# Ledger of designs, part 69: designed miniproteins, single chains, continued (3)

Each design is a single chain, and the fold is of that chain. pLDDT is the mean over its residues in the fold that is shown.

## One batch from the design tools (miniprotein)

Design m10532
Fold by ESMFold2-Fast:
Structure m10532 (fold): chain A 94 residues (1-94)
Amino acid sequence: SLSEEEKKEISEKLLKNFNEFLESMMTDKSLSEEEIKEALKHLIGLLKKFKSAILPETKKELAEKLKKFLKENEDKLSEEIKKLIEELIKLLES
């Protein structure tokens, strides 16, 4: 099993990368829907594999950020992207 320090480092890096990705989806007009879907699918795969390595408080924070992002951008996101984000939220809350 991973140490608490290693879990903290992984959790902090994941939170930073998630924040940067969410910002890029809103600001980077060059990102295609396919690139966004592939990035989300990759994150789903990583969460399924490394779920136990992420601190519970970080999982909660990420889930809340994703829920807020969905609410604020509901009119701008495709149904396929929304479903992938909803799957991420379920993985973070389970």
Scores: mean pLDDT 79

Design m10533
Fold by ESMFold2-Fast:
Structure m10533 (fold): chain A 72 residues (1-72)
Amino acid sequence: SPLPAPEELSPEVLALARRVADYLVARGFEEHPGLPLRIAAALADVPAERWAETLVERLGIPEAEARAIVEA
């Protein structure tokens, strides 16, 4: 699916997506300019209460780390 424009995404989702991208890069994932937008697109339709679960399910981030990222 095409990536949404940044202005189509909430600032909260963009901030979360940036933290997730930074986490993945710190864990050895290749830094890519489109990574925050891809993550934000995956989270855009997800309620805040399910963000940590979605990070575990869709991105394979361990539950404790996913919760820490969401709570940051």
Scores: mean pLDDT 77

Design m10534
Fold by ESMFold2-Fast:
Structure m10534 (fold): chain A 66 residues (1-66)
Amino acid sequence: SLPALELSEEEIERLEAAVREHEEAGRYEEAIRALREVLVELGLEEEAEAIERALRELLAKHEAAK
C-alpha cells in the first residue's frame, strides 16, 4: 500500500493540478515526475520516492499487459 499522507487542502489542490494536466495529455511519466517534485517541495521526500516507485511499477505493468 502507498504511505498515508497528511496534506492540507491547498497542498492537495496543487498536487491535483500538476498531475491532472499531464494525465489528461497522456503524459504519465511527466505526471509521476510532477507529483514527486511537489511532494519533495512539501518536505515529503521519502513518501515521494515510495509513491514514484509504486506508480512507475503500475505504469510498467500496464505497458506490459498491452
Scores: mean pLDDT 70

Design m10535
Fold by ESMFold2-Fast:
Formats: sequence, structure tokens, C-alpha cells
Structure m10535 (fold): chain A 75 residues (1-75)
Amino acid sequence: MLRELAEEVVRLGEEATRAYLAGDLEEAERHNRRALELGEKLARAAEESPEAEELLRETLARVREVVRRLVEEAA
């Protein structure tokens, strides 16, 4: 369940970044808002579980790498 949540956060982060780079700021904001809502659930789980904390750390690293790659490819 938490792993599925983490995968969705990464997917939404990618979609938000693609929308932002395409100039669709409304769609980017929509995806970012949804990603934040799901990310907050993962962050709450991380407060109670070392496994969830590791998953959160991995998820944030994956989001950062996806954003970095897409921004570099667009430049």
C-alpha cells in the first residue's frame, strides 16, 4: 500500500514537471497539489515506521532525479 502511494507521488511529480515545462501551469499546479496530499500521508507513516521513513527518502530522491532529468532535457 505505502509503496503504491510512493509510486503515485513519483508519477505525479513527473507529470507536474512535464506540464510546467510545457507552460501548462494550471495542470502543473493540479498535479503538484495531489502529489503533496499523497506525500503528506507517506510523511505521516514515516513518523511511525523506519521502513516508511526509508521509503519516503527514496521517493523524494526519485522525484528529485526525475525533475532534474526532465529540466536538463528541456534546456
Scores: mean pLDDT 84

Design m10536
Fold by ESMFold2-Fast:
Structure m10536 (fold): chain A 92 residues (1-92)
Amino acid sequence: SEEAEKAAEEAAKSAEKGGAEASGEVKGNTVTITARNAPVPLQAGALAGAVAATYAGGEGEARVEGDTVTVTVKGKSAEEAAKGARAAAKGL
């Protein structure tokens, strides 16, 4: 949905405020935020992953590969997933 895509873009902008280069993607009821060139990738991944995993509206995780942090949140809807991704992205 347009609202889910907008929330994913807001999540990416939040990650960029942390110093990363970020993008958001919505596929079905899953939102993925990719943060590249993260200044502190392990800490960012741990913080974002903890928020994603405890998000009440869905399933979530974060993966760290080098300086890239990928946060994935699955909700009952794209909008719920996007809300979780936006919350998790504050850790990026």
Scores: mean pLDDT 77

Design m10537
Fold by ESMFold2-Fast:
Structure m10537 (fold): chain A 119 residues (1-119)
Amino acid sequence: MAVVTESGGGTVKEGGSVTLTDQVSGVDFSTADVLWVGASEKQGVRGLAGISGDGKTVGYAERVEGRFTISKDASKSTAYLNMSDLKEEDTATYYSLVGAGGSAETPAAFGNGARLTVE
């Protein structure tokens, strides 16, 4: 089972930028899909950006397309979410879901999340 540690976040000014980092162990990260989600009281849990295990297929939610960029480095077992032009609505705890294949029998692993406050 994968062990996931999200980091980054903190307090950022509106219009600013931040990079969230996900360090992964316990899985072959070169084949693991990654999905970043944000959880907040106002918006619930929202998918934001996904990347395939080979890094070739990426997808974004419409509200973050053009502002957020997802990437992964399999050699470092690390995924990144670069967030630009931050809005107050981006205030959330962010989780990286790792190994979430298209199968209900394949569990996703995630950590304690990275808290971002935009003011």
Scores: mean pLDDT 79

Design m10538
Fold by ESMFold2-Fast:
Structure m10538 (fold): chain A 88 residues (1-88)
Amino acid sequence: DPAGELLSQLVLDAIDMAFEGASEEEIRAWLLEQGLSERLAEFYARHAVALAEGKALEFLKEFTDEELNQLGREMYEQAKARVAAELA
């Protein structure tokens, strides 16, 4: 699944950037350059930094299961759109 692979790679790259000391602002800017919406770039940048700081569970507790599911669906749809644009 190319969209799922792209989604996973973008999330992992954001996490790697955070572990290498990149700021939330730097990660957010990079995710926007990758074509993510402002909402998704903000969420995944904050998540990556929280994970690097050992605060991922505290961060995720700020969201409902429905909000997290909706963010995941939106991310997958954006990844699908990007893959489709490359193929079309």
Scores: mean pLDDT 84

Design m10539
Fold by ESMFold2-Fast:
Structure m10539 (fold): chain A 79 residues (1-79)
Amino acid sequence: SKEGKIKVLEHITEAVKAIARGDLKEAIEHLKKAVEIAKENNLPEEAIKLLEEAIEALEKGDVEKAKKLLEEAVKILNK
């Protein structure tokens, strides 16, 4: 749904803000919520995979990789 897509984008936005503050735990929590909502709303599997890969990158402390993956996920969700 459009509403589900908006909620996912809101959680991605909060994750990006958390990354900017250096709060990777908060960022990961927001992205996990984004994945849950995306799956429940049958959003594109490619976007879900990118969000899951961004979570893995943040868990490893690879902020640059996570940011690129999130940009790609947002691009797919805004199609």
Scores: mean pLDDT 90

Design m10540
Fold by ESMFold2-Fast:
Structure m10540 (fold): chain A 80 residues (1-80)
Amino acid sequence: SILDEAIKKVKELLDKGASFEELINVLREYAEKARKEGDLKTALFIESLIGLAEIAHFYGVDTKKIAENILKALEEIKKE
């Protein structure tokens, strides 16, 4: 699923110590892919995570911590 692909990619970014911009660009890519494929639930969920990540980054939260929290959120929604 698109959600599984997003989880895998966020894990790869976390392991590589990717920048905040790389993280957001990847999330935007998967949100767009989900919308294109008609998976509105996944698209809206990822778009919500992007908004929260941008707020956290603005308040000085480290990119690694943001990526860890995004990964947890993606894994939790997959279990439902």
Scores: mean pLDDT 86

Design m10541
Fold by ESMFold2-Fast:
Structure m10541 (fold): chain A 72 residues (1-72)
Amino acid sequence: MSPAERAIEEARRMGLPELLAQAIAAILQGDYDKADELLSQVDMPRSKAAALITAVMLRMIGDALDEGKELP
């Protein structure tokens, strides 16, 4: 599964808004401006959004490493 798809799955598993999942996928693709645009549409404090993004990223990275998959 692609990193973007994994990020969306992990975000959904955590019950996060789909906009936040798409923002994480954009970050993984290096599209930070798109990620910022998506994050601005999510009504939550930046601190909470950053913590959730960090948790999803760490989770998907950990899962990929644990499964022996390489990140691009």
Scores: mean pLDDT 73

Design m10542
Fold by ESMFold2-Fast:
Structure m10542 (fold): chain A 76 residues (1-76)
Amino acid sequence: MREELIKHLEELIEKLREMMPSLSPEQQEIVEKIIELYEEGIEALREGDMEKFYEIAKEIEELEKEFAKKLQEELA
């Protein structure tokens, strides 16, 4: 089960990396930060540190909100 979650997160990281060239430099900076947090989350899952994983998940959620807001500002 954890192994399946780790594989899913690794697939998300690859999709984000593929998206990067289509983004603005400011959007790329936010997405790069999200990728780094996903990588830290995978490491926490491998170590069984669920407290660290949930902390990282919260940080990812906050950055995803910032990315969405930035995208809306550039479309307005």
Scores: mean pLDDT 80

Design m10543
Fold by ESMFold2-Fast:
Structure m10543 (fold): chain A 92 residues (1-92)
Amino acid sequence: MLDKVKEEILKIIREKYSNERFIKDVEAFINGELNGAEDAKVLKEMTEEEKGFYFSVAALLLGAVVVDVMAKKYGDTEEAEKIYKRIIEELK
């Protein structure tokens, strides 16, 4: 699920936003290329709307990691996949 969520978010950001700096910052975050100091700098340079999207992406990625861990332990992802698909549609 995490890989599918990453792919969909990357598509949404490139369709919804034209600010290349913001797009690259979100892509770097999704790929795990930012450290804590770089995260703080990136957030200071964002608009309130961009921060809202960034935190929504962060929450979705964290939730997807938790679901993937739970799936390995309990074996059920169907309900979680339905919920994430709906949340991703709301980001469009």
Scores: mean pLDDT 72

Design m10544
Fold by ESMFold2-Fast:
Structure m10544 (fold): chain A 85 residues (1-85)
Amino acid sequence: MIEELKEKLEKLTKEELAKAPTEEEKEAIKYIAKALEAALEGDAEKAREYFEKGIEAAKKAYPEEFDEEAAERMLKTLEEFAKSL
């Protein structure tokens, strides 16, 4: 099932990247996706590190223009995927 889970992650990542209005938001999505991929491979430490970097990237990129609701939706979607594991 790892292959199926990775395909779901890639699909969700692609969908969120397509919805992301800025390159900085895309970078945050990529870090969160890497965190979930590491989790699928059983590397909990890398998963946590990438997840934290994703949050930092999201906050730093455009703090004044950053849509917190869009960011929360993105993170919630990716976290729901992780919880399904």
Scores: mean pLDDT 69

Design m10545
Fold by ESMFold2-Fast:
Structure m10545 (fold): chain A 100 residues (1-100)
Amino acid sequence: SEAKKKYELGKEYFEKGDYEKAIKYYEEAIKLDPNFAEAYFNLGLVYWSLSVLNDLDEELIKKAYEAFKKALELDPNSKYAEKAKEGLELSANILGLPLP
């Protein structure tokens, strides 16, 4: 699918450390398939990675939190669920937010 192609491009740029392009392609994948749990999970990872590079920037951590939360809402039993829960818990702890 076109969504999967955008998702694979997002992964490629994430692996290269081009976080801006990774975000762009993951967002395009999500626009094509709003139920694409893996795209939300990886979007969360990119925002988390960017936050670490930016002294735990609160807005980036909040975006990571929202993406991990959405990934778990869409697919709570995925092979990524445990890592998404970890990301959600870490971001929630830093932001002082409750776990959903």
Scores: mean pLDDT 87

Design m10546
Fold by ESMFold2-Fast:
Structure m10546 (fold): chain A 74 residues (1-74)
Amino acid sequence: MEKAREEILKVQNEFTKKAKEVIDQYRAEAAANPERREELLAQGREDVKNLFSEADKKMEEIIKKYREELEKAA
């Protein structure tokens, strides 16, 4: 259980940091290029959604792996 929690927290922290960096970068680009603001913010939102989808999948794989280990240990 503890090991699964550590791996999940690692994934959450890593992807949260990446999402923040993507959001900050696209906001800065949108501020510098107002004519492209809608395009840049839409791209940033799409990138963030993709990052969270990837994180969710990794977390589910971790949970499934350790759930199977716990069932065998019981």
Scores: mean pLDDT 78

Design m10547
Fold by ESMFold2-Fast:
Structure m10547 (fold): chain A 56 residues (1-56)
Amino acid sequence: MLSEEELKALEEAGREVARESVFNPLSPEEGIARTAELAGLSPEELRRLIEEGKVG
C-alpha cells in the first residue's frame, strides 16, 4: 500500500510526464518508465500498482 506521501509523489511525477509528453509523445511503456524514475520506483512496481488500482 502506498502512503499519502508516496501517492502524492506519483501524482506529481505523472503530471510532469504528461506535460513533457505533449511536446515529445511517449509510448505507454516510456511514460510508465519516466513516471517511475521521477517517483523513485521501478517501472515494474508502478505497473503493478496501476493493475491493482492503487494508482490511476
Scores: mean pLDDT 72

Design m10548
Fold by ESMFold2-Fast:
Structure m10548 (fold): chain A 86 residues (1-86)
Amino acid sequence: SEAEEKIEEAEKYVLEAVEALKAGDYSKAAEYAKKAAEYGLEALKVASPEQVPRAVGLVLAGIGLALGAALLAPDDEVARKAAEEL
């Protein structure tokens, strides 16, 4: 389904955000985290009731990772901007 495809994209971006954080690339981590939250929100628009918890979890993970990246790199304007746009 469309929701499943968007959930899978959100999960992919959560994993890429985590890998970027591990590499110290806070700009990239925040951008991937923002994409994870955005795909999770799009999934929620078309999600069945059983998919809602997974989609919500991905939105929260994306928001948390973006905020975390911005907090770890306060002088990184890209990370700050990505977190502000969530």
Scores: mean pLDDT 86

Design m10549
Fold by ESMFold2-Fast:
Structure m10549 (fold): chain A 63 residues (1-63)
Amino acid sequence: ALEEALRRILEEKGVLTAEDVEEIMKKFNVSAKEVLLAALKLVAEGLGKLSPEALEYLLKKMK
């Protein structure tokens, strides 16, 4: 599942990079909005951080 894949990356690295979110979008064929919402939920739970570059990448893909 999308959330489990993001959780694994955060538990391993503590941060989601632009490369990580791009790979997840391609692998799961999910929208940038879906990835952003799942990532923000996990960040709010204290599992890690979303890099500024990853956030910018996702925001650009939402239009």
Scores: mean pLDDT 83

Design m10550
Fold by ESMFold2-Fast:
Structure m10550 (fold): chain A 63 residues (1-63)
Amino acid sequence: SAEDFANKAIELANAGKLVEANDAYNEAQINGASTDLILKALAALVRAFGNNELADKLEAKIQ
């Protein structure tokens, strides 16, 4: 499901598997994951790339 792709993107980003995480993130968007899940996955990716400030700002937008 779209939710499964979003959760997989978060797990892969936390594991440092950035290419696989980005692929799962794109699949989540294509399959219609909610804005909340997309923001969570994007925040995890951004944090994994070393931008904690941007990740915190993205997380603050989650409803």
Scores: mean pLDDT 84

Design m10551
Fold by ESMFold2-Fast:
Structure m10551 (fold): chain A 62 residues (1-62)
Amino acid sequence: MSLTKEEIETLKEIIKDALSRASLEGLPNAEKSFKEFISTLTEEDKEILEKAFNEALEEHKK
């Protein structure tokens, strides 16, 4: 795993910040961009980032 726990937490905060700034129209674009980025990563890093993104998205919806 190339990502540290601190880097993962930082990414979650960045994602949450981006989601809070995104308008209703901007949210789907942010999701597409992030998923595109995830697709370039290794299987393990992809799983970790997908989990972090989904957690941040769920927290933002709440």
Scores: mean pLDDT 65

Design m10552
Fold by ESMFold2-Fast:
Structure m10552 (fold): chain A 71 residues (1-71)
Amino acid sequence: MTAAEYLLEARDLAERAGDLRAVELIGRLGAALSVPRRDLDAARRALELLKESDAPEEVKRLAERAVRAAE
């Protein structure tokens, strides 16, 4: 799976959970990981904020996989 595919799945789960903070952070991850101008430092900061949030574990795992896929 691509970074974009992981983030689409993470966003869908966050929207279903009603977690607006997770949706915003996934949006920041998507912007940071967009080709051709990936900003891995911005992506890592967004991921850290998501991990500290009350987002579902699966949303956090999908976001981590997206960052790894973009490396």
Scores: mean pLDDT 82

Design m10553
Fold by ESMFold2-Fast:
Structure m10553 (fold): chain A 81 residues (1-81)
Amino acid sequence: DIDEEIEKLLANPEHLGEAARLYVERGELDKAVAIAEAGLKIDPNNPEAYRALAEVYRARGDTEKAKEFEQKAKEIENKLK
């Protein structure tokens, strides 16, 4: 279940990284991935969603995947702001 706090963050694609982070802290990594991926469907140029995916895979011990998503987030951030 999405708690009220996470639900508020999901209303804004810019904050989906924060929502996914809360799921990571709860140990619900599959939900964190789903939230971040949902954000990317809404805005594929959202660096926060890529950062959330990087945090999830780092928490899983998948360093290669984490690095890939961190790289994507940095690319987008450097182009936008």
Scores: mean pLDDT 75

Design m10555
Fold by ESMFold2-Fast:
Structure m10555 (fold): chain A 56 residues (1-56)
Amino acid sequence: ASEEVLKEAAKVAGLTEEQVSAARRLIEEGLLSVAEAARLLGVPEAAIRKALEAVD
């Protein structure tokens, strides 16, 4: 996983790295969906998906 790309994704989304990492973890644990994470953080679903792809 590339932390550099995750940093860039967080900047594009207007979020901190910690917020993006927390959202990713909760999605992976099945506690929330991409749509729910986007709603909670106030960002588009595309921004969350981009952050998840960056950790490919």
Scores: mean pLDDT 70

Design m10556
Fold by ESMFold2-Fast:
Structure m10556 (fold): chain A 55 residues (1-55)
Amino acid sequence: SKLKKELEEGIKQTEEAIKELEEEVAKNPDDVIKQVSLDMLKIALEVERALLEKL
């Protein structure tokens, strides 16, 4: 399924973005915008994984 493939690629990209942003937050713990962005990406990852389980 094209949707399943796109979602798997999206999950991989989100996981990589989370890893990079976690490193940035660790270096700049006072950066509230980066902290919020990290929380949003983690929520997006949970949603993407839940959707993949239903496909």
Scores: mean pLDDT 86

Design m10557
Fold by ESMFold2-Fast:
Structure m10557 (fold): chain A 66 residues (1-66)
Amino acid sequence: MGIVIATGLDATTATAVALMAIGDGGEAKVQTGEKNTVIATGLSKEGALQIKKAAEDGGGKAKVIL
Protein backbone atom coordinates (compact mmCIF):
# COMPACT_ATOMS: atom_id res chain seq x y z
CA MET A 1 0.00 0.00 0.00
CA GLY A 2 1.27 3.48 -0.90
CA ILE A 3 2.12 6.33 1.48
CA VAL A 4 2.42 10.03 0.59
CA ILE A 5 3.93 12.68 2.87
CA ALA A 6 2.95 16.08 1.45
CA THR A 7 4.42 19.25 2.99
CA GLY A 8 4.31 23.01 2.42
CA LEU A 9 0.56 22.98 1.66
CA ASP A 10 -1.97 25.78 1.91
CA ALA A 11 -5.29 24.93 3.59
CA THR A 12 -7.14 24.38 0.28
CA THR A 13 -4.47 21.99 -1.08
CA ALA A 14 -4.20 20.14 2.26
CA THR A 15 -7.99 19.58 2.28
CA ALA A 16 -7.97 18.45 -1.38
CA VAL A 17 -5.16 15.89 -0.94
CA ALA A 18 -6.72 14.55 2.31
CA LEU A 19 -10.05 14.02 0.51
CA MET A 20 -8.24 12.37 -2.44
CA ALA A 21 -6.60 9.92 -0.01
CA ILE A 22 -9.96 9.03 1.59
CA GLY A 23 -11.52 8.68 -1.89
CA ASP A 24 -8.73 6.21 -2.82
CA GLY A 25 -9.76 4.07 0.19
CA GLY A 26 -6.85 5.28 2.31
CA GLU A 27 -6.48 7.46 5.39
CA ALA A 28 -5.17 10.99 5.85
CA LYS A 29 -3.68 12.79 8.84
CA VAL A 30 -3.57 16.58 8.49
CA GLN A 31 -1.10 18.57 10.59
CA THR A 32 -1.97 22.28 10.52
CA GLY A 33 0.47 25.19 10.90
CA GLU A 34 1.84 28.13 8.90
CA LYS A 35 2.21 25.43 6.23
CA ASN A 36 0.17 22.23 6.38
CA THR A 37 1.37 18.62 6.18
CA VAL A 38 -0.74 15.66 5.04
CA ILE A 39 0.34 12.07 5.73
CA ALA A 40 -1.76 9.79 3.51
CA THR A 41 -1.60 5.99 3.95
CA GLY A 42 -3.24 2.88 2.48
CA LEU A 43 -3.12 4.26 -1.07
CA SER A 44 -3.08 2.58 -4.46
CA LYS A 45 -0.05 3.34 -6.66
CA GLU A 46 -2.27 5.46 -8.96
CA GLY A 47 -3.81 7.30 -5.99
CA ALA A 48 -0.39 8.01 -4.47
CA LEU A 49 0.87 9.49 -7.76
CA GLN A 50 -2.28 11.64 -8.18
CA ILE A 51 -1.93 12.98 -4.61
CA LYS A 52 1.76 13.77 -5.27
CA LYS A 53 0.78 15.74 -8.39
CA ALA A 54 -2.01 17.62 -6.53
CA ALA A 55 0.36 18.60 -3.70
CA GLU A 56 3.05 19.78 -6.16
CA ASP A 57 0.49 21.67 -8.31
CA GLY A 58 -0.59 23.46 -5.10
CA GLY A 59 3.00 24.63 -4.49
CA GLY A 60 3.91 21.95 -1.95
CA LYS A 61 6.23 18.96 -2.01
CA ALA A 62 5.44 15.27 -1.76
CA LYS A 63 7.39 12.11 -0.96
CA VAL A 64 5.89 8.83 -2.23
CA ILE A 65 6.60 5.46 -0.61
CA LEU A 66 5.23 2.43 -2.51
Scores: mean pLDDT 84

Design m10558
Fold by ESMFold2-Fast:
Structure m10558 (fold): chain A 74 residues (1-74)
Amino acid sequence: MKLSEKEFEVEVLLAFGEIYRAIGNYYKSQGRLDEAKEAYQKAIEYYQKALSIDPNNTEAKKNLEDAKKELESL
């Protein structure tokens, strides 16, 4: 299997989104809600960048929705 440059870029952006979402979940578990909010906002930015490259990426859409819900729950 071979990833195109755009497919690789999308995967990298999704990975950064997942990392920041995990950081947000960690800070939320510690009661550090301001840091959790900032981390979830960063995750949202990365998922939005992935969707700007691949608007039909189902994983990016789902992860963006989940991150927005997590931010809204703070």
Scores: mean pLDDT 85

Design m10559
Fold by ESMFold2-Fast:
Structure m10559 (fold): chain A 64 residues (1-64)
Amino acid sequence: SAAEKRARRRELVLEGASEGVKIIDAHVKYKIGEISKEEYEEIVEERMKRLAEIDAEFQALLAE
């Protein structure tokens, strides 16, 4: 239904925002010296891969 598609799009937007916050948190931790550059880059790589999956699913829902 249209309501189910709207609910799923909302969930994807919220999940994307959560992934973005994790990247910001990792950047802050790196800048204050709590994590290494290598750990920061690994976190960003994993979060960016998840964001790409979220974007792909979001775009597929919009194409319907």
Scores: mean pLDDT 88

Design m10560
Fold by ESMFold2-Fast:
Structure m10560 (fold): chain A 100 residues (1-100)
Amino acid sequence: MEERLREAKELVEKAREALKKGDYEEAIELAEKAVELAPNSEEAAAAHLVRAKAYEALGDNEEAVRAAQEALDIVGSLPNPSLEASVVAVDAAVLVTVLK
């Protein structure tokens, strides 16, 4: 579990880098790998937020809302979310509100 969470965190960091560079499809692929490694984790929530932002940039607002909602659902299911997870939830909630 610990090793999967570490790998998922590295993939989220790479996905965020791809997002910053405008490599939206790569950002989505890296984020999806992070979700597969650590489903229902803070890393998975962050990965879904990266997917949401990448889909928004590509003009796919329906997929962006779905991904942002997945991030919110994961954070809401965590027993004691970190400050970072809380920030992910706020960003995801804003994205759902403005695109919905």
Scores: mean pLDDT 86

Design m10561
Fold by ESMFold2-Fast:
Structure m10561 (fold): chain A 67 residues (1-67)
Amino acid sequence: HMTPEQRAELDRGVREGIALIAAAVVKISLKRKGFPEELIQKYVEEVIANADDLEKIREIIRETDKL
C-alpha cells in the first residue's frame, strides 16, 4: 500500500503533530501558572523547533513542569 517515502512523510507529520500538541499543553500549563507571554512563547517555540526530537521535547516539558 504505502511506499517507503510515503511512510517516512507520514512519520514526519505525526512527529510534527505531537510537537504541536506538546507545545499547546506547555502553553496552557504555563499560562495557568501565571507566567508572562514572553516566557511562554519561548518554550512553545523551543518545542516546535525540536519536533523531530521526542527526548528534547520531554526535557522541555520536565523543565516547564518544575516552574
Scores: mean pLDDT 80

Design m10562
Fold by ESMFold2-Fast:
Structure m10562 (fold): chain A 65 residues (1-65)
Amino acid sequence: MGWSEAISRALDALRRGDRETALEELKRAIEKGGRDFAVNYIRNVLETLGDEESLKLLEEIVKEL
């Protein structure tokens, strides 16, 4: 599975509030494309969508990476 699939799954998990799946898929995206690129891409998408709840969850799991 490619980088884009890991990003898509992380986004879906964040938007469902599924912290465990979001962390696992974000780790996969980081392994394939690097931490800053993966985190910034997801953050930008969530900011564009105005999804404040998912942004808060992203920042919480990023602290554990």
Scores: mean pLDDT 82

Design m10563
Fold by ESMFold2-Fast:
Structure m10563 (fold): chain A 57 residues (1-57)
Amino acid sequence: DKTIEEVARKLKLEYPAGSVIKESYRELAEKYGVSQSTVSKALKKLEEVGLIKVEKK
């Protein structure tokens, strides 16, 4: 899914390797103009390669 790839790319550019993302899925969805489902998939993709960590609030 190209949308998931684009969100993952933007997250990688905005958050340095090893950064903790504190924003909720809703906040990220609003920021990138996508669904929370798309954000979840993009974040899982980046977590699989060890680039980011997500903090669940």
Scores: mean pLDDT 71

Design m10564
Fold by ESMFold2-Fast:
Structure m10564 (fold): chain A 74 residues (1-74)
Amino acid sequence: MAAKEAALTAALIGAREAGYSPTAEQAKRMRAAVEASTLEEVPEAIGRALAADGASEKVVEAAKRGAEEALRQI
């Protein structure tokens, strides 16, 4: 549970650094996707949620990288 929250937080930071400011509703959708996924699938789930919301490939990759790095620290 804490691992998924850390990954989501890191993904949101990565997305913001790549120029994407998610709304509270977009953040809720990403959280729902993360909770529906296995821990190992979290970066892909975040990437798919962002792509569905129209985020650029650069934003998607930055968010996935953030989630992957956070999961390596756990």
Scores: mean pLDDT 79

Design m10565
Fold by ESMFold2-Fast:
Structure m10565 (fold): chain A 64 residues (1-64)
Amino acid sequence: SSADSLKASAIGTLERELKKEKDPEAQKLLKEGIERVRKAKTAEEVKEAGNELGRKLKSLGKPS
């Protein structure tokens, strides 16, 4: 489905960012974000999970 394709793309991107990240707080947020994307059932839920993660990363001064 469209949602499955978006999930696969989002997870791949977040896993690559997690491998580059050395800040433990940002690593925790990325891991939580990946889990939320994996549990998403719709494209909208994938987008919401990504947006929430982006906001939290920005709060740490990290690029989203």
Scores: mean pLDDT 81

Design m10566
Fold by ESMFold2-Fast:
Structure m10566 (fold): chain A 61 residues (1-61)
Amino acid sequence: SHATALAYLERARAAAEAGDVETAGKYLLAALSLDPDNPEIRAALREMVERFPELAPLLAH
């Protein structure tokens, strides 16, 4: 579960680097669903929302 969540976070970061906000959002949601209280995933979510404001709804998840 934890390792799988971090794997999804890696995929989200790669998508964000490529400018693929839709894919980044999907992988971030998957990571949060598997490990919702993980501080690394939460921190990455906040940073990605700063870069892509359209991801802001995920902060309420």
Scores: mean pLDDT 80

Design m10567
Fold by ESMFold2-Fast:
Structure m10567 (fold): chain A 74 residues (1-74)
Amino acid sequence: MKEAIELLKKGEEAYKAGKLEEALKYLEEAAKAGEKDPLLKAAALAGMGRIYLELGKEEKAKELFEKGLALLKA
């Protein structure tokens, strides 16, 4: 859990710096580390979805947002 929070933080910092590929890497790792925390995993998936929208990958972003929303409803 703590490691997943640190990865989320690094992902947000990379995103603020405009380093979209680096941000995606950290958020993917955060989603894996946060498997036991639905809220944290949903946050990581939402962050990834936002980045994919900026990259023009709308279908991929939609899949990630839907997965995140499903975790929040459980």
Scores: mean pLDDT 81

Design m10568
Fold by ESMFold2-Fast:
Structure m10568 (fold): chain A 62 residues (1-62)
Amino acid sequence: SREEIEKEIIEELERIERELVRQYLAGMSPEEVARRFEERLREIAKKYGVSVEEVRRLQSKM
């Protein structure tokens, strides 16, 4: 269902954010963290067949 897909996207976003926070604390620049986060949002959008804007909207609910 759409609700199941949205839940999966949120779970993937939470995992990505945790991973990028770890990389930031390990010395990755804020600019590189932001760039990688944008790449991951596009990958999620492609994987689930949704727009990047929809992925960002779901992130805003966290």
Scores: mean pLDDT 86

